# Designed miniproteins, single chains, continued (3), part 39

Each design is a single chain, and the fold is of that chain. pLDDT is the mean over its residues in the fold that is shown.

## One batch from the design tools (miniprotein)

Design m9343
Fold by ESMFold2-Fast:
Structure m9343 (fold): chain A 95 residues (1-95)
Amino acid sequence: SSQQLQQLIQLLHNMSLRYSRGDYKGLYELLQSLTDWLQQNNAPQSLIQTAQETAELAKKIAEDPNPSQEELQQFRDSFDTLMGQLMDLIEQLQK
């Protein structure tokens, strides 16, 4: 629906903004909100799982005073995968 589409686009925009600022705590909070939204809207379990895994990586980085390049790369890969899957969902909701 148009309401679902608008909500999802707003979440993606806010997550991208937090990521660009290195705000992993804010990103973790938004990823939890995304996971709740996906569950409420009966999204595929694989997408819900990717969102949950990405949230846990954001939490780990937020709680680490000196995150490794490997941890940052793992988050980037997970986040890029999640964003791609969310864009696919947006395209489906536009039909």
Scores: mean pLDDT 88

Design m9344
Fold by ESMFold2-Fast:
Structure m9344 (fold): chain A 90 residues (1-90)
Amino acid sequence: KKPKRIGLVDETGKPSGGHLSEAVGSDAVIRIGKSLDPDKGYKLAKEIAKKHGGTVRWVGKPGQKASELVGPTYTANSEEELKEAVEKVL
């Protein structure tokens, strides 16, 4: 199966997200909610994606409508929700 590409966006603006154009070509976008540390969320998503043959990258900025350029958008407010969202996409 072709590896899935997951884009992450930060609701709080930290760390700095990529450009919105970098969301183009993602199979889904996951927004990291305010209750989850963005750096921990990124590391967790990357580890889960690696187990399932997918990839994760930062895309867009908080407040940008990255979902308008890519497939389904999910929001994760906890490590458990992030794991479920990543696994659902893969």
Scores: mean pLDDT 65

Design m9345
Fold by ESMFold2-Fast:
Structure m9345 (fold): chain A 90 residues (1-90)
Amino acid sequence: VSDEVVAEALKLLGIDFDVSKIPPWVKISLVNFLATINLKDPNLKEKLKELASYLPEDLRKAFIEKVINNEDEEKRIEMLRKAAATVLTT
């Protein structure tokens, strides 16, 4: 998994983070999650919380704030769709 792909996906989620600080297995988990994401899944929020539990503390905090606790559900779904597309087209 390239750092450029992970950085762009996080940027699309509204997260500015130094991807060099992310463990390789976490980068793979993020990419696999986005590549297999079902945006119509009724359990999507619970799956996002599970993913957040694997993230380093600072990244987890940003992910919870920007993605999970985003009150604009339509904007959250749009951000996730764009991030997923970026992962799939690279």
Scores: mean pLDDT 81

Design m9346
Fold by ESMFold2-Fast:
Parts: sequence; C-alpha cells; structure tokens
Structure m9346 (fold): chain A 93 residues (1-93)
Amino acid sequence: MPLEVEVVEELDVPVQTVTLTIGGKKYTLSIEAVAKVRNKETGKYLLKLKLTLTSEDGTTQESEVYLEISEDTTEEDVKELLEKLKKEMEAEE
C-alpha cells in the first residue's frame, strides 16, 4: 500500500543481523530502523524499517516495512523491538 509519510525523527539504532536457512540455503537478513514517521492520511505513527536479504551468492534484495508505533516510542524502545525480532527469528532455526 503506498503510504504518504512525513519523517518525524531519523533513528540512529544499531542494525540487527539474522542468519536464516531457507530451503537449505543460508541468507543474512539485516534489519535497519530508518525513521519514525507519521502517516499523513491517518495521523498514525509508524516505524520505517529497511530489510536487506543477502543470499550466499551475494544477491541482495531490499524491502521497506512500516510498523505501527505510538507517538511516545523512543530510540531505546526501537532497539528493544529489533533485539526481540532478532531473537524470535533466530529461535525459529
């Protein structure tokens, strides 16, 4: 869904990396929290994530994901969220 978003705050949160095995092939997923944004149509606050999936052959695919957050969400809250996502993804292997 195309979102009209306004950057509220650019985030300086450490990139989290996860090693995934899909169909017997190893991939590296990098999760970067780019910015706290506001949806211009709904007024909702969103976390902009950049996901980079790198295969063993060096092929890279990038995707942007938006997660709904509260207005009061801080960089520390984002760090904790990314660490939780990493642990959940690593536990599924």
Scores: mean pLDDT 78

Design m9347
Fold by ESMFold2-Fast:
Structure m9347 (fold): chain A 73 residues (1-73)
Amino acid sequence: VPEEALARAREALARGAAAGRGAAGSIQWDYILVKGGATIEEAARAGRELAAEVGVPLSDADARTAAQAAAGF
């Protein structure tokens, strides 16, 4: 996954956390990772790792659902 896409996804998750939203409410991270060149599997894994870094909960099931939805755009 490109470093720029990871940085942008992290910022999106951090903004969501600051606004009192969880990872599901920070829907930009999935789009950024998938359109940045990540596969659905890579985006789900990276999204979960970034969510852990910023302190928001994100399950494997929710991460995969979000990445799959983003791939459809």
Scores: mean pLDDT 73

Design m9348
Fold by ESMFold2-Fast:
Structure m9348 (fold): chain A 60 residues (1-60)
Amino acid sequence: MSEEQAKELGEKYGLSASQVKGAYVLSQQLPDEVTLQYLVRDMGLSREEAEELLAELKAL
């Protein structure tokens, strides 16, 4: 993912670019449900927001 993509997603979901890049790496290495749990518990996203972000990360 590019720096620009990370910043744009960060602004949309209230995350830093570094947090978005970390979520992207996890989305590639871990099962979707594990990534969703991380986004909800550690990043403070709602389940709905986490599912939307994961879908966008998978589309990159």
Scores: mean pLDDT 84

Design m9349
Fold by ESMFold2-Fast:
Structure m9349 (fold): chain A 76 residues (1-76)
Amino acid sequence: SMAEEKARKEAEEFGKRAKTEVDNALAQSFPAALKVVERARALALSRTDYREEGLKFVDELEAHLQAAIAAAQAAA
């Protein structure tokens, strides 16, 4: 359906934008990256049209960030 196609495209665009923002923030600091993930999660939760797909992208970004934090801790 058109609604499903629109939701999928919006979720995909949301995920791409969120990933770019997390990667840029992660280059600056872990707290900045955590804040971006938190804002992305809040935005996804506010959307009924792509909430499920948006949350999946946020979970993937959170896992990415957790891996980066773990790597930094191992290097310390």
Scores: mean pLDDT 81

Design m9350
Fold by ESMFold2-Fast:
Structure m9350 (fold): chain A 80 residues (1-80)
Amino acid sequence: SAAERVIAALREMAARTEGELKNLYEQMVTTIESLVAQGKLEMARTAAITGMKMILAEAVRRGDEELAKAAQALIDLANA
């Protein structure tokens, strides 16, 4: 499912980063998995989109174009 793909991507991003951004990805995974387990699929989708928009904003501030493109791709996937 789209939720499973988003969770897998967030875990991969967490594995490749450190510090506060790693903690943010791990918190997003925990929140999304909890909402999915409760059957709250629309809330899970909203949480994923909101979290990725925060990451997109941070990527833009840093000038990290690859991270910005990855975040936008996940937003588009969640909105599909």
Scores: mean pLDDT 79

Design m9351
Fold by ESMFold2-Fast:
Structure m9351 (fold): chain A 79 residues (1-79)
Amino acid sequence: SMSLLDPEEQLRIRAEMIASGELLGQQALANAAENPEAAAKAQELLAENEREIKANPELTDEALEEARRRIEERIAENR
């Protein structure tokens, strides 16, 4: 339950959501020529993520890098 999560756990989950969104957004941008609608959505998502990062200084580069690593690891395991 969210009301039982400590602040560090909440920050971790938030960082992983941002990292996941970045990965999907980058994939959509790489395929923009074939799917411009997905690319436009990716740009919106990336702008929202940037806004959230600026609003939460607790989302450090280190926290985001760890989150990206965890997401990449999960994707590699689920091929």
Scores: mean pLDDT 77

Design m9352
Fold by ESMFold2-Fast:
Structure m9352 (fold): chain A 77 residues (1-77)
Amino acid sequence: DDVERRLKELQELLVQGMQLRAKGGPKQEIEEVVNKIGEIAGMSDQEKKELLDALLNGDDVKVSQLAQKMIDRVRKE
């Protein structure tokens, strides 16, 4: 199922973005991960900006809320 594959990739990318931030990785790499998430979940530029800002600021609650919204969007595809 394409949806199941995309959900798995989305979860892996979200974990990757959080791990990159925890390691003090470069903002460009985190931006690249957010762009990949956006492609999979059909995010607008505004939504990608919100996810990037939440990741960079360590707003785990906001990241979780955005992640759930994106997961729900992919599932309803």
Scores: mean pLDDT 81

Design m9353
Fold by ESMFold2-Fast:
Structure m9353 (fold): chain A 65 residues (1-65)
Amino acid sequence: SALAALAEAQARVEALEALIREMEEIGLNREKAPESVPLELLPPGIFERLAAARAALEAARAALA
């Protein structure tokens, strides 16, 4: 159902945002990670995954509108 899809997308966004907050706390998430930053210290694609989750949430909300 659309409501279930929306809830799942919201939970996904919240989980990714919590992960980013933890990264900030240990000082790994500074400014935008430049290409030379060791990717091993950052979850690969975390910002892309967050953006995709946000897009999915917006699409689900649009479908309900």
Scores: mean pLDDT 64

Design m9354
Fold by ESMFold2-Fast:
Structure m9354 (fold): chain A 95 residues (1-95)
Amino acid sequence: SERDVLVEAMLLAGSSATFALIMKLLGVSAEEIFKRLKPTVEELKELAKKYNDEELLKLTEEIERAMESGDVDKTIDTLGEASLALERRARELAE
């Protein structure tokens, strides 16, 4: 169901943000962090397009811009925002 897909995407975005934060704290380069996050961001962007989720699409585009500018903190924060947006949408579909 759409709700199940949104819950899986929420977990993916949230776990990816946590993983990126841990990598940053361990001194991993921004380039390596972004390389590992790219598949997650691409998956979230395709999901946003499939379900016409304009909020999620804007957040994924913001993540892409942060990654292009080398801003690890903004990338992590915006992935967290994407996870929260997916959680809200999943709750709306459950009610």
Scores: mean pLDDT 87

Design m9355
Fold by ESMFold2-Fast:
Structure m9355 (fold): chain A 76 residues (1-76)
Amino acid sequence: AEAERQALIDTLLKAGVSEEDAQAIADGVVRAAKEGNPSLTVAAAMLAVATAIDQGNWEKADEVGRAVLRAADALE
């Protein structure tokens, strides 16, 4: 749980996501897992991808989206 959350934050930070946005995305994934709500997981993945694209990191967009989905699966 903690390790998966931290791994996601580290991946987002390396992709150029701000610390504030990385924490918000990670908290969203943890909440989605607790509530069993896949729509929240999809929203977190979309936010991560959009943030990477906005930073000009097109190659990282796929990586951050997949990281969110992997973290959600691990927190199940």
Scores: mean pLDDT 73

Design m9356
Fold by ESMFold2-Fast:
Structure m9356 (fold): chain A 95 residues (1-95)
Amino acid sequence: PALTPLPEVTLSEEELARLRELEAEAREAFEKAVEEMGEEEVKKLLEEVREIAEASPDDADGLEKAAERFEKEGKYEMAKVARALAEALRLARAA
């Protein structure tokens, strides 16, 4: 539990369900990526995704571009992780 609570914006049940779906999609994609590429390679790619998210926390476009690059490189499961994070970031900003 790491974040100071932001001002309480009530997420709807639909928004909470979508966040849970995004978490499940990201988890499944992560597990498949580890099986395909190995844990060390996935860790490096996650660090890259984290750096993009931290550099532009208000802009999901960086994560979308990372997903497109991963797809071009054949890293489809990592592309799914990046897209799930981009959508979660958009939901968090809307709340």
Scores: mean pLDDT 73

Design m9357
Fold by ESMFold2-Fast:
Structure m9357 (fold): chain A 82 residues (1-82)
Amino acid sequence: SSAANAAIIATLRANLPAVLADPAARAALLPPAAAASAATTVEEGLAHARALAEALRATGTEAAKALADAIDAMVAQVEAQL
């Protein structure tokens, strides 16, 4: 649903500022974050959220890993409701 998709995007935006303070993490996150913001379906939003989590894990910071784990948990919750 559009509401579930909006919740995913809102949570990503709320958690991004801490990671975006790191220039390397920032560069890795911008493309998948933009794609997630453009998503119009739940399934599309979930796919972009998973890509964002993967990009976060690739940066290797503890903050990025924590954010990626939170995103994966959120995706799992939304999938369980579909």
Scores: mean pLDDT 70

Design m9358
Fold by ESMFold2-Fast:
Structure m9358 (fold): chain A 67 residues (1-67)
Amino acid sequence: MLLELGQKIAEALRADPSKKEIVDETARLARELGLSPQQVAEVMARATSAKDIEEARKIALEAAARA
């Protein structure tokens, strides 16, 4: 559910605020790739585990390729 994904993202950002930039950039890219709001939220949640912004972009691109 979108609410549950939003909670996970909020918790991850509370634990490590530096991930905000990575998550925001991933969400922006996912929206540009035409992913649905549900898919954008899922990609954002996965991006909280990314080590850097390039890994986060790869997550978004892979999600778009499967859509």
Scores: mean pLDDT 77

Design m9359
Fold by ESMFold2-Fast:
Structure m9359 (fold): chain A 72 residues (1-72)
Amino acid sequence: TVQLLKDFAKEHLPEGLAQAVVSALEANPSNAPTAAYTIARNVSIEDAEKLRSSLTDPQVIEAIEAAIREKK
């Protein structure tokens, strides 16, 4: 989960935001739901759905779903 979130952030987010997300995950892997929410908020709905489909952690998936709902 953590490595997948780091890789997705590096690929899809602006460099500064990607670095912030990666740093948060490296500081504490328990930040994964918050990191996933931040990623999903800052990418297209299509990319957020793709990220959700690649993950199995329920808390991380719920965070992504919350971000997608807020985008409407």
Scores: mean pLDDT 81

Design m9360
Fold by ESMFold2-Fast:
Structure m9360 (fold): chain A 99 residues (1-99)
Amino acid sequence: MEVRVAVSVEVKKGDTIEVRVTVNGQPAPADQVRIEVRQGDEVKELEVDEDGRATFTAEKDGLYTVIATLRAPLAPGDTVEVEVYVNGKLVARASVTVP
């Protein structure tokens, strides 16, 4: 099954952004999750650690869209959550419940 969650955050150049992906409150397996960051027409894939986290530094001021794609054996009712931290502060959260 493929689940996609997108979250947009407005940041300043030099901000450190951390993305966390969880399934039912557990870290998403790194080999089953892809995290991409889009700013305008530019898309960058991030490296995901064993805790389902990826980090990047904003190269430009403005709106960045974080896209998490999970390819995993999920059951109906499972919840995929994406949290975005800017300079260590939680600023955005989005979730999808598997139908």
Scores: mean pLDDT 80

Design m9361
Fold by ESMFold2-Fast:
Structure m9361 (fold): chain A 63 residues (1-63)
Amino acid sequence: MPSMEEIAQEANRLIKEAYDKGLISPEEALEYLQQIDDAVRANDRERLLEIAKEIKELIEKSE
Protein backbone atom coordinates (compact mmCIF):
# COMPACT_ATOMS: atom_id res chain seq x y z
CA MET A 1 0.00 0.00 0.00
CA PRO A 2 1.51 3.39 -0.94
CA SER A 3 2.61 5.80 1.80
CA MET A 4 0.99 9.20 2.40
CA GLU A 5 4.08 10.79 0.82
CA GLU A 6 3.76 8.61 -2.30
CA ILE A 7 0.05 9.46 -2.68
CA ALA A 8 0.76 13.19 -2.21
CA GLN A 9 3.58 13.02 -4.80
CA GLU A 10 1.29 11.28 -7.32
CA ALA A 11 -1.49 13.85 -6.69
CA ASN A 12 1.01 16.71 -7.23
CA ARG A 13 2.22 15.04 -10.45
CA LEU A 14 -1.38 14.72 -11.69
CA ILE A 15 -2.14 18.39 -10.89
CA LYS A 16 0.94 19.46 -12.86
CA GLU A 17 -0.11 17.24 -15.80
CA ALA A 18 -3.68 18.62 -15.78
CA TYR A 19 -2.34 22.20 -15.60
CA ASP A 20 0.20 21.62 -18.40
CA LYS A 21 -2.61 20.19 -20.59
CA GLY A 22 -4.78 23.26 -19.93
CA LEU A 23 -7.49 21.23 -18.15
CA ILE A 24 -7.44 23.38 -15.00
CA SER A 25 -6.85 27.08 -14.41
CA PRO A 26 -3.95 28.45 -12.30
CA GLU A 27 -6.53 29.20 -9.57
CA GLU A 28 -7.90 25.62 -9.67
CA ALA A 29 -4.35 24.20 -9.57
CA LEU A 30 -3.56 26.34 -6.49
CA GLU A 31 -6.81 25.19 -4.82
CA TYR A 32 -5.97 21.50 -5.45
CA LEU A 33 -2.44 22.03 -4.06
CA GLN A 34 -3.97 23.62 -0.94
CA GLN A 35 -6.39 20.67 -0.57
CA ILE A 36 -3.46 18.20 -0.75
CA ASP A 37 -1.54 20.22 1.86
CA ASP A 38 -4.60 20.28 4.16
CA ALA A 39 -5.17 16.52 3.75
CA VAL A 40 -1.49 15.74 4.52
CA ARG A 41 -1.62 17.92 7.66
CA ALA A 42 -4.88 16.23 8.74
CA ASN A 43 -3.33 12.78 8.03
CA ASP A 44 -6.37 12.17 5.78
CA ARG A 45 -5.23 9.38 3.47
CA GLU A 46 -8.76 8.86 2.07
CA ARG A 47 -9.04 12.53 1.04
CA LEU A 48 -5.62 12.40 -0.69
CA LEU A 49 -6.76 9.34 -2.67
CA GLU A 50 -10.03 11.10 -3.63
CA ILE A 51 -8.13 14.18 -4.89
CA ALA A 52 -5.72 12.01 -6.92
CA LYS A 53 -8.66 10.02 -8.37
CA GLU A 54 -10.61 13.18 -9.30
CA ILE A 55 -7.65 14.70 -11.19
CA LYS A 56 -6.77 11.38 -12.87
CA GLU A 57 -10.38 11.01 -14.10
CA LEU A 58 -10.29 14.63 -15.38
CA ILE A 59 -7.13 13.82 -17.40
CA GLU A 60 -8.57 10.52 -18.72
CA LYS A 61 -11.84 12.19 -19.83
CA SER A 62 -9.84 14.83 -21.76
CA GLU A 63 -8.08 12.21 -23.93
Scores: mean pLDDT 82

Design m9362
Fold by ESMFold2-Fast:
Structure m9362 (fold): chain A 88 residues (1-88)
Amino acid sequence: ATPEVEELLAEVQKKLDEKVEEWKKKGEEEARKELERLREELEPLAEEIKKKYPEWSEAEARSIAFLMKYGGVSLEQLQEWIEAARAA
């Protein structure tokens, strides 16, 4: 595994945990609806990421899509990080 990708996944998990805790304050059913909406919202972006990086799992692609949407990371920035990791 590339350290840069592992760091990205850790940041995604942190941000996702923060969002889940926010939704939990509204109740379990509301959290479920928000997660389903997020999944549907991220699906097209995750598919595009998977198409460019077929070596990534669907879960990893969705995590990266979440980072792009809520972490302020662009697809171009992700490409730079992946290329840097492969060169290291």
Scores: mean pLDDT 67

Design m9363
Fold by ESMFold2-Fast:
Structure m9363 (fold): chain A 87 residues (1-87)
Amino acid sequence: SALETLLEEALQGVLELLKQGKEEEAIKSFEDVLNTMLTLFGSVVPAEEAERLLQALLAKLKELAPDKPEVIEHIEKLIQETVEKLR
């Protein structure tokens, strides 16, 4: 789906920036993608499905970047805020 593609691209972008040590840019990039998701899909994708996909992305990020706890905590907060906006 278009939403799954957007979130997959978002994960890859965050991981690439983290490999470069660009933690602030990674967080900002992810925030921008979440805002795009709300704009394009917030009214057309069920909140439960969006929440499931965002939680799956967070789980993958925790597995792929376990050495970046501050980035993970910030992204987890952004996901929680986005999920609340979809409810």
Scores: mean pLDDT 83

Design m9364
Fold by ESMFold2-Fast:
Structure m9364 (fold): chain A 108 residues (1-108)
Amino acid sequence: GTGQAVIEPGESFGDGLVRALRSLGVDAELLEVVDQDEYSILAVVRYTLNGEERYGVVVGRRFWTKTQEVMVVEDFRPFDSEQEALDYARKLKADPKRREGLLRRTNS
């Protein structure tokens, strides 16, 4: 499913992204914001699954409702190593068209 979190006043996109991941049951630590614009964030995170350390590359999108700013997890790709996650994230940064393909509108 798609994770979502309300972005609080003065909160970073990274903080909103971590809380959106938590809504999916992923308690992750933000390691690096690889790229960010006005509407999206590309980040590498670390989390634990079954007692083992795991890494992920996350694409988040910020949007406005009538009353709130919301962060949505548009894509989450798991990796066994930090270096593999960083390499993938840097490739996505270098290919904006591929990254845009991972972003979706969350309204039906």
Scores: mean pLDDT 79

Design m9365
Fold by ESMFold2-Fast:
Structure m9365 (fold): chain A 95 residues (1-95)
Amino acid sequence: TAEAHEELLAFLEPFVEERREKKIPFESRVLIVVEDEDIEKAKEEALKRVEEALAAGATAVEATIVTPEDFPELSEEERKALIEEGLAAVRESLK
């Protein structure tokens, strides 16, 4: 849902600010769980969130999109687990 995208943005914003204030090397991860059938719209939203994270001072950003229509049998908890595994795989590929 659109509200879920906004919630993720709001969730990430204080994380980025906290790390900036504490002088901690930081890496922003953008997790998008979409209940929208329009995957192209979901991709555009994810890119906007990535750009916002970079503008906020993130040195590295990873984004993962999971659409419920692709995994209708998965619970919200299972989708979160899948996203975490996806991020881990992306991180390994960047080494």
Scores: mean pLDDT 52

Design m9366
Fold by ESMFold2-Fast:
Structure m9366 (fold): chain A 68 residues (1-68)
Amino acid sequence: MKAREKVIELTKALNEGDYEKARQYARELAKLPVTDEEEAIAIISLAVAVSQGDEKARELLDEFVRLL
């Protein structure tokens, strides 16, 4: 499923510190029909990165939530 694949790729990019790819996947997810579960996983992944002191992940979380 397209949205599920993008959620996996977003989480992977965040774990690898690739914020350019993470931002691209977050924007693509906001344009796709996502389930509540897929949306929650994306938000949680971004929120976890923010809780670890990642200011770039905070900007991505704000952008993603605004696009929903």
Scores: mean pLDDT 75

Design m9367
Fold by ESMFold2-Fast:
Structure m9367 (fold): chain A 71 residues (1-71)
Amino acid sequence: MLTFKFYDLNGNFLGEIEAPSLLEALNEFVRKYDLKPGDQFLLEDEHGKVYKVTILDIKDGRVASYTRELL
């Protein structure tokens, strides 16, 4: 399992998710916070790298498309 930390765009901690992949962590985060296409947040991976994530498309409660920009 990999650990992912989620923050809003101001850097406020939202939560931590353990998942076998980034996509599975994103699916759980989207479901937990009822995110919509166009929503953005910060993601810290297991190596401490921080990304700005934009959700582009959600199908059947799962992330179908997103972008990730390393900060």
Scores: mean pLDDT 88

Design m9368
Fold by ESMFold2-Fast:
Structure m9368 (fold): chain A 97 residues (1-97)
Amino acid sequence: MKEAEELYQKGIDLWKQGKYEEAAKYFREAGDIAEPVDPLFAARAYLQAGLAYYNAGKYEEAKEMFKRSVELFEKAGDTRGAALAKRLLKQAEEKIK
């Protein structure tokens, strides 16, 4: 998980610089690496990737990341995480129209 955590931290650093689209790519890669070993970390990473895409105006990409996050939170039994991801998914869908 060290590699996924390092990618996630890089995403945070890019987010702080306002580089949202780049941040989203790092959060997505962190989620991809984490998914087979830590699905809750992966769910959180995809949630952050979705938020980063949303801030970059990339609503279709944000929607895809939020859907991925919902699936992983539900599989893990994290009902609160799933509910948060579902609310964000709906917000991204409303932007696409």
Scores: mean pLDDT 89

Design m9369
Fold by ESMFold2-Fast:
Structure m9369 (fold): chain A 74 residues (1-74)
Amino acid sequence: MSPVERAMATLEELLAELEAKVRAGEKLSPEEFQRVEDQILRAYITVLEHGSEEQRARARELVRRAGELLRQLA
């Protein structure tokens, strides 16, 4: 798997985890919040540096949705 494909998979997995936590009525600790933000940022940077135009557009949408979920979990 390419670094970009791995980064895209990471963004999809993180989004699914955040959606599951919102559904369960869970909240993130400050430490968990920072960890998730750091993981999203690292994956997003990888897609921006090495991804196609389509992959970058998809990553922007995934990051936007993750941000909305993170606001609900704070």
Scores: mean pLDDT 86

Design m9370
Fold by ESMFold2-Fast:
Formats: structure tokens, C-alpha cells, sequence
Structure m9370 (fold): chain A 61 residues (1-61)
């Protein structure tokens, strides 16, 4: 479910696991998300450093 993916994304970010964060975001991109769910994902990703965010974006191609 989307809620389980959002929970996994939050855990990946807390663990500073850039690869897990990128993989979870890729799975979320294949789902139909509500605006609230998109906002939650963006809020979680914003907790990463700028360097970590850049690495995640690079992995997403």
C-alpha cells in the first residue's frame, strides 16, 4: 500500500539510506497518489541533506 511505502521512505531517510529511499520513491512513482500523499513524501525527503537529496535524484535517473 502507499501508506506502507511512505513508512518505508521515512525509515530509509531516518537511517540515511539513500539507496533504500530512492528504491521506495521509485515504487511510489508507480502508484496513483493523492495530493496529501505527495506532500507527505516531499516532507519526508526534505529531511535529508542537500547532498543526500542529490544522490537520491541521481539514482532515480
Amino acid sequence: SVDELLAKLQQAVQNRDVVAAAQTLLQLSKQTLTPDQIAQAEAIVSQMSKEEQRQVLALLA
Scores: mean pLDDT 84

Design m9371
Fold by ESMFold2-Fast:
Order: structure tokens, then sequence, then C-alpha cells
Structure m9371 (fold): chain A 77 residues (1-77)
């Protein structure tokens, strides 16, 4: 099955940015970017879920979870 290259890139970027933000902290500008990325991944799962392989869906869900955890932690600080 073909996975759109954009989905792979956005998912990978989300995972990397979430990890960097978790370690280095989150500015207000970065927090908005992380939330937008999480929202974009959720929208892609809703619109293209049937076309996305299970392995990729799991990675997208992991990226969303990590991004939202970082955003939630930043809101507490």
Amino acid sequence: MNVPGGVLMVTGMGLVLAEVARQSGVTPELLKGLQSLADTLRLLLELQGDSIPEEMRKRMEEAIEKLEEVVEEAKKK
C-alpha cells in the first residue's frame, strides 16, 4: 500500500519536534506549532484512515500523543 510522502514527513517531524520540545522546553510560538501539527495529523487520520497502513497509523497516533503531552505540560508551566 502506498503511504503519501507528506504523511511520512509530517509524522517524523512531529516525533522529532515533540522530543526536542520535551527536552528543551516550549516557547509560546513553538507551542502553537506543535498544536497545529497534532491537529494536522489527527485530520489526516480522520480523512485518510482507510488508506493509511496500520503501522503508519500507529506512528501517527504516537506522534499526536507525544505532541499533545508536550503541549499539555507546557500549559502547566
Scores: mean pLDDT 75

Design m9372
Fold by ESMFold2-Fast:
Structure m9372 (fold): chain A 95 residues (1-95)
Amino acid sequence: MSNFEKIEKLIKELREGKISLKEYAEKLNEVLDEIRKTSDGFTYLIAGNYIANEFVDLAIEKNVSRDEFLELVSTFSDSYVRDTAIQGYTLRLEE
């Protein structure tokens, strides 16, 4: 299974109510950690950006508060992913 297929499965499980948004963030961080260990830096940057943007979209879809979003995004170990997600969330709410 590709890393994108793993992410798609997690999105489906979240939308079906099989996992919480917190558990989703924890599992996404595990996928990111795996990509970081097994892939080149360019692939990691693409995956990190994709995960950050998808996480923002799902948080907005689930009507997550700003405070809850900041708590959830702290689950990501990489500051690049956290900062990208925070910026994306802020921009989407100010549109």
Scores: mean pLDDT 78

Design m9373
Fold by ESMFold2-Fast:
Structure m9373 (fold): chain A 61 residues (1-61)
Amino acid sequence: SPKQAAQLQTKKLMLQIARDTLRMIGERSNADPAQVEREVQLLDDRIAELEQQYQTLKAAS
């Protein structure tokens, strides 16, 4: 549905913002770069999953 498509795109945008924020906070906090990259990878994987869900929903519509 159009509402589901919009929700997926909104969630993807929020995760993209969270990824960028996590990198910024990591730099400012002198966090372990390897830990920050692991957390970023989890967010990137979730973003890719949401994009795949969006494409599947769009194809089914």
Scores: mean pLDDT 83

Design m9374
Fold by ESMFold2-Fast:
Structure m9374 (fold): chain A 82 residues (1-82)
Amino acid sequence: MDQQMQELEELVSHLSQLFKNALINAGLSDSQAQQLADQFQQELLAQARQMLAQGRSLIDIKVELLNRFQSFLSQQLQQIKS
């Protein structure tokens, strides 16, 4: 469990950094992008922990986290245009 969670934490950290960079490229300030990236990281970590507790495979969890990343990024980019 701990080793799998560490791998998921590394993935979430990477996705959080990609999310921050995408928001900055979309016109957000570094501080605004960092706040949203921090919120995103906490949400994905909570989801990863729940999915591990449910006995889901590491591959299935990674796919779900990537899907959540795409959905969340799309929602935030739409809000930036407002």
Scores: mean pLDDT 83

Design m9375
Fold by ESMFold2-Fast:
Structure m9375 (fold): chain A 92 residues (1-92)
Amino acid sequence: SSMREEELRRLEELLEEARRAVEEGRLVERAEEAARRWRAARAAGDEREERLAEALLQALGLLARERGAPEEDIAHVEAIARELALEREAAA
């Protein structure tokens, strides 16, 4: 329960970060940062941080489309997410 409450709080913080990134026009920058965090988490064996970084990328893509961000920026975020998915599959 305590750990799930911590995870929920982290998820809420992540969603807030994603919203601000879209509002500030920092979508691509934040997605690149999320990808770096994801790779660092995998190298460290930090499954929790890996999942949070993946969730951030998914939230960025969803919010960018919902708020009408530039299609080029949306495509860039989706390309990053696809690269991470392929890297995960290659390690399986």
Scores: mean pLDDT 81

Design m9376
Fold by ESMFold2-Fast:
Structure m9376 (fold): chain A 86 residues (1-86)
Amino acid sequence: SEKLKKEREKLAKKAEEIAERLRKLGQEEAAKYAEKAAEALKNGDLDEAIRYLGKAQSESSDPDIRDELALLIEEVAKLKEREKRL
């Protein structure tokens, strides 16, 4: 579905933005996992995306970014449930 592809691209952009912010904070390991999550989203691998977002969250020391990652995980999980119904 074109709509689902656009949703994946939107979530990938959010993950890339979080990765850039993590890199600017010197949190390179967390940034690397957020970048891997963005690539998984672009490839349609939602389970892998959730896994990498979880790793980014666990490696992040910034509470605001950890909260944003938790919200992004929820959005990816909701997208996965919508795709499962197709």
Scores: mean pLDDT 87

Design m9377
Fold by ESMFold2-Fast:
Structure m9377 (fold): chain A 95 residues (1-95)
Amino acid sequence: SPLEEMRELAFKEADITLVYLLMQLLRKEGASEEEIREAAVKYSRIEELKELAAKVSVDELEKIMVEINNVIAEAQRNRIPLEEAEKRIREVIEA
């Protein structure tokens, strides 16, 4: 299933974009707020993001993940350099 494929991919790659997509798929499949939060914590290997996921609401976590995903997308499109993307992601997590 798409959900199982995304879980496997998120586990192997530990990519923020894949974690965000997994959260969106879980929400579409009717997963509870707790299940979505647990998935974000489990598949996020960035310690700061893992700590943040444990402390904020799922809605607030999704907003943060959207901002991070937008920064990653801009870097992938070569609109901003990687160093600037890392700085912006750090600022979002530290806010």
Scores: mean pLDDT 65

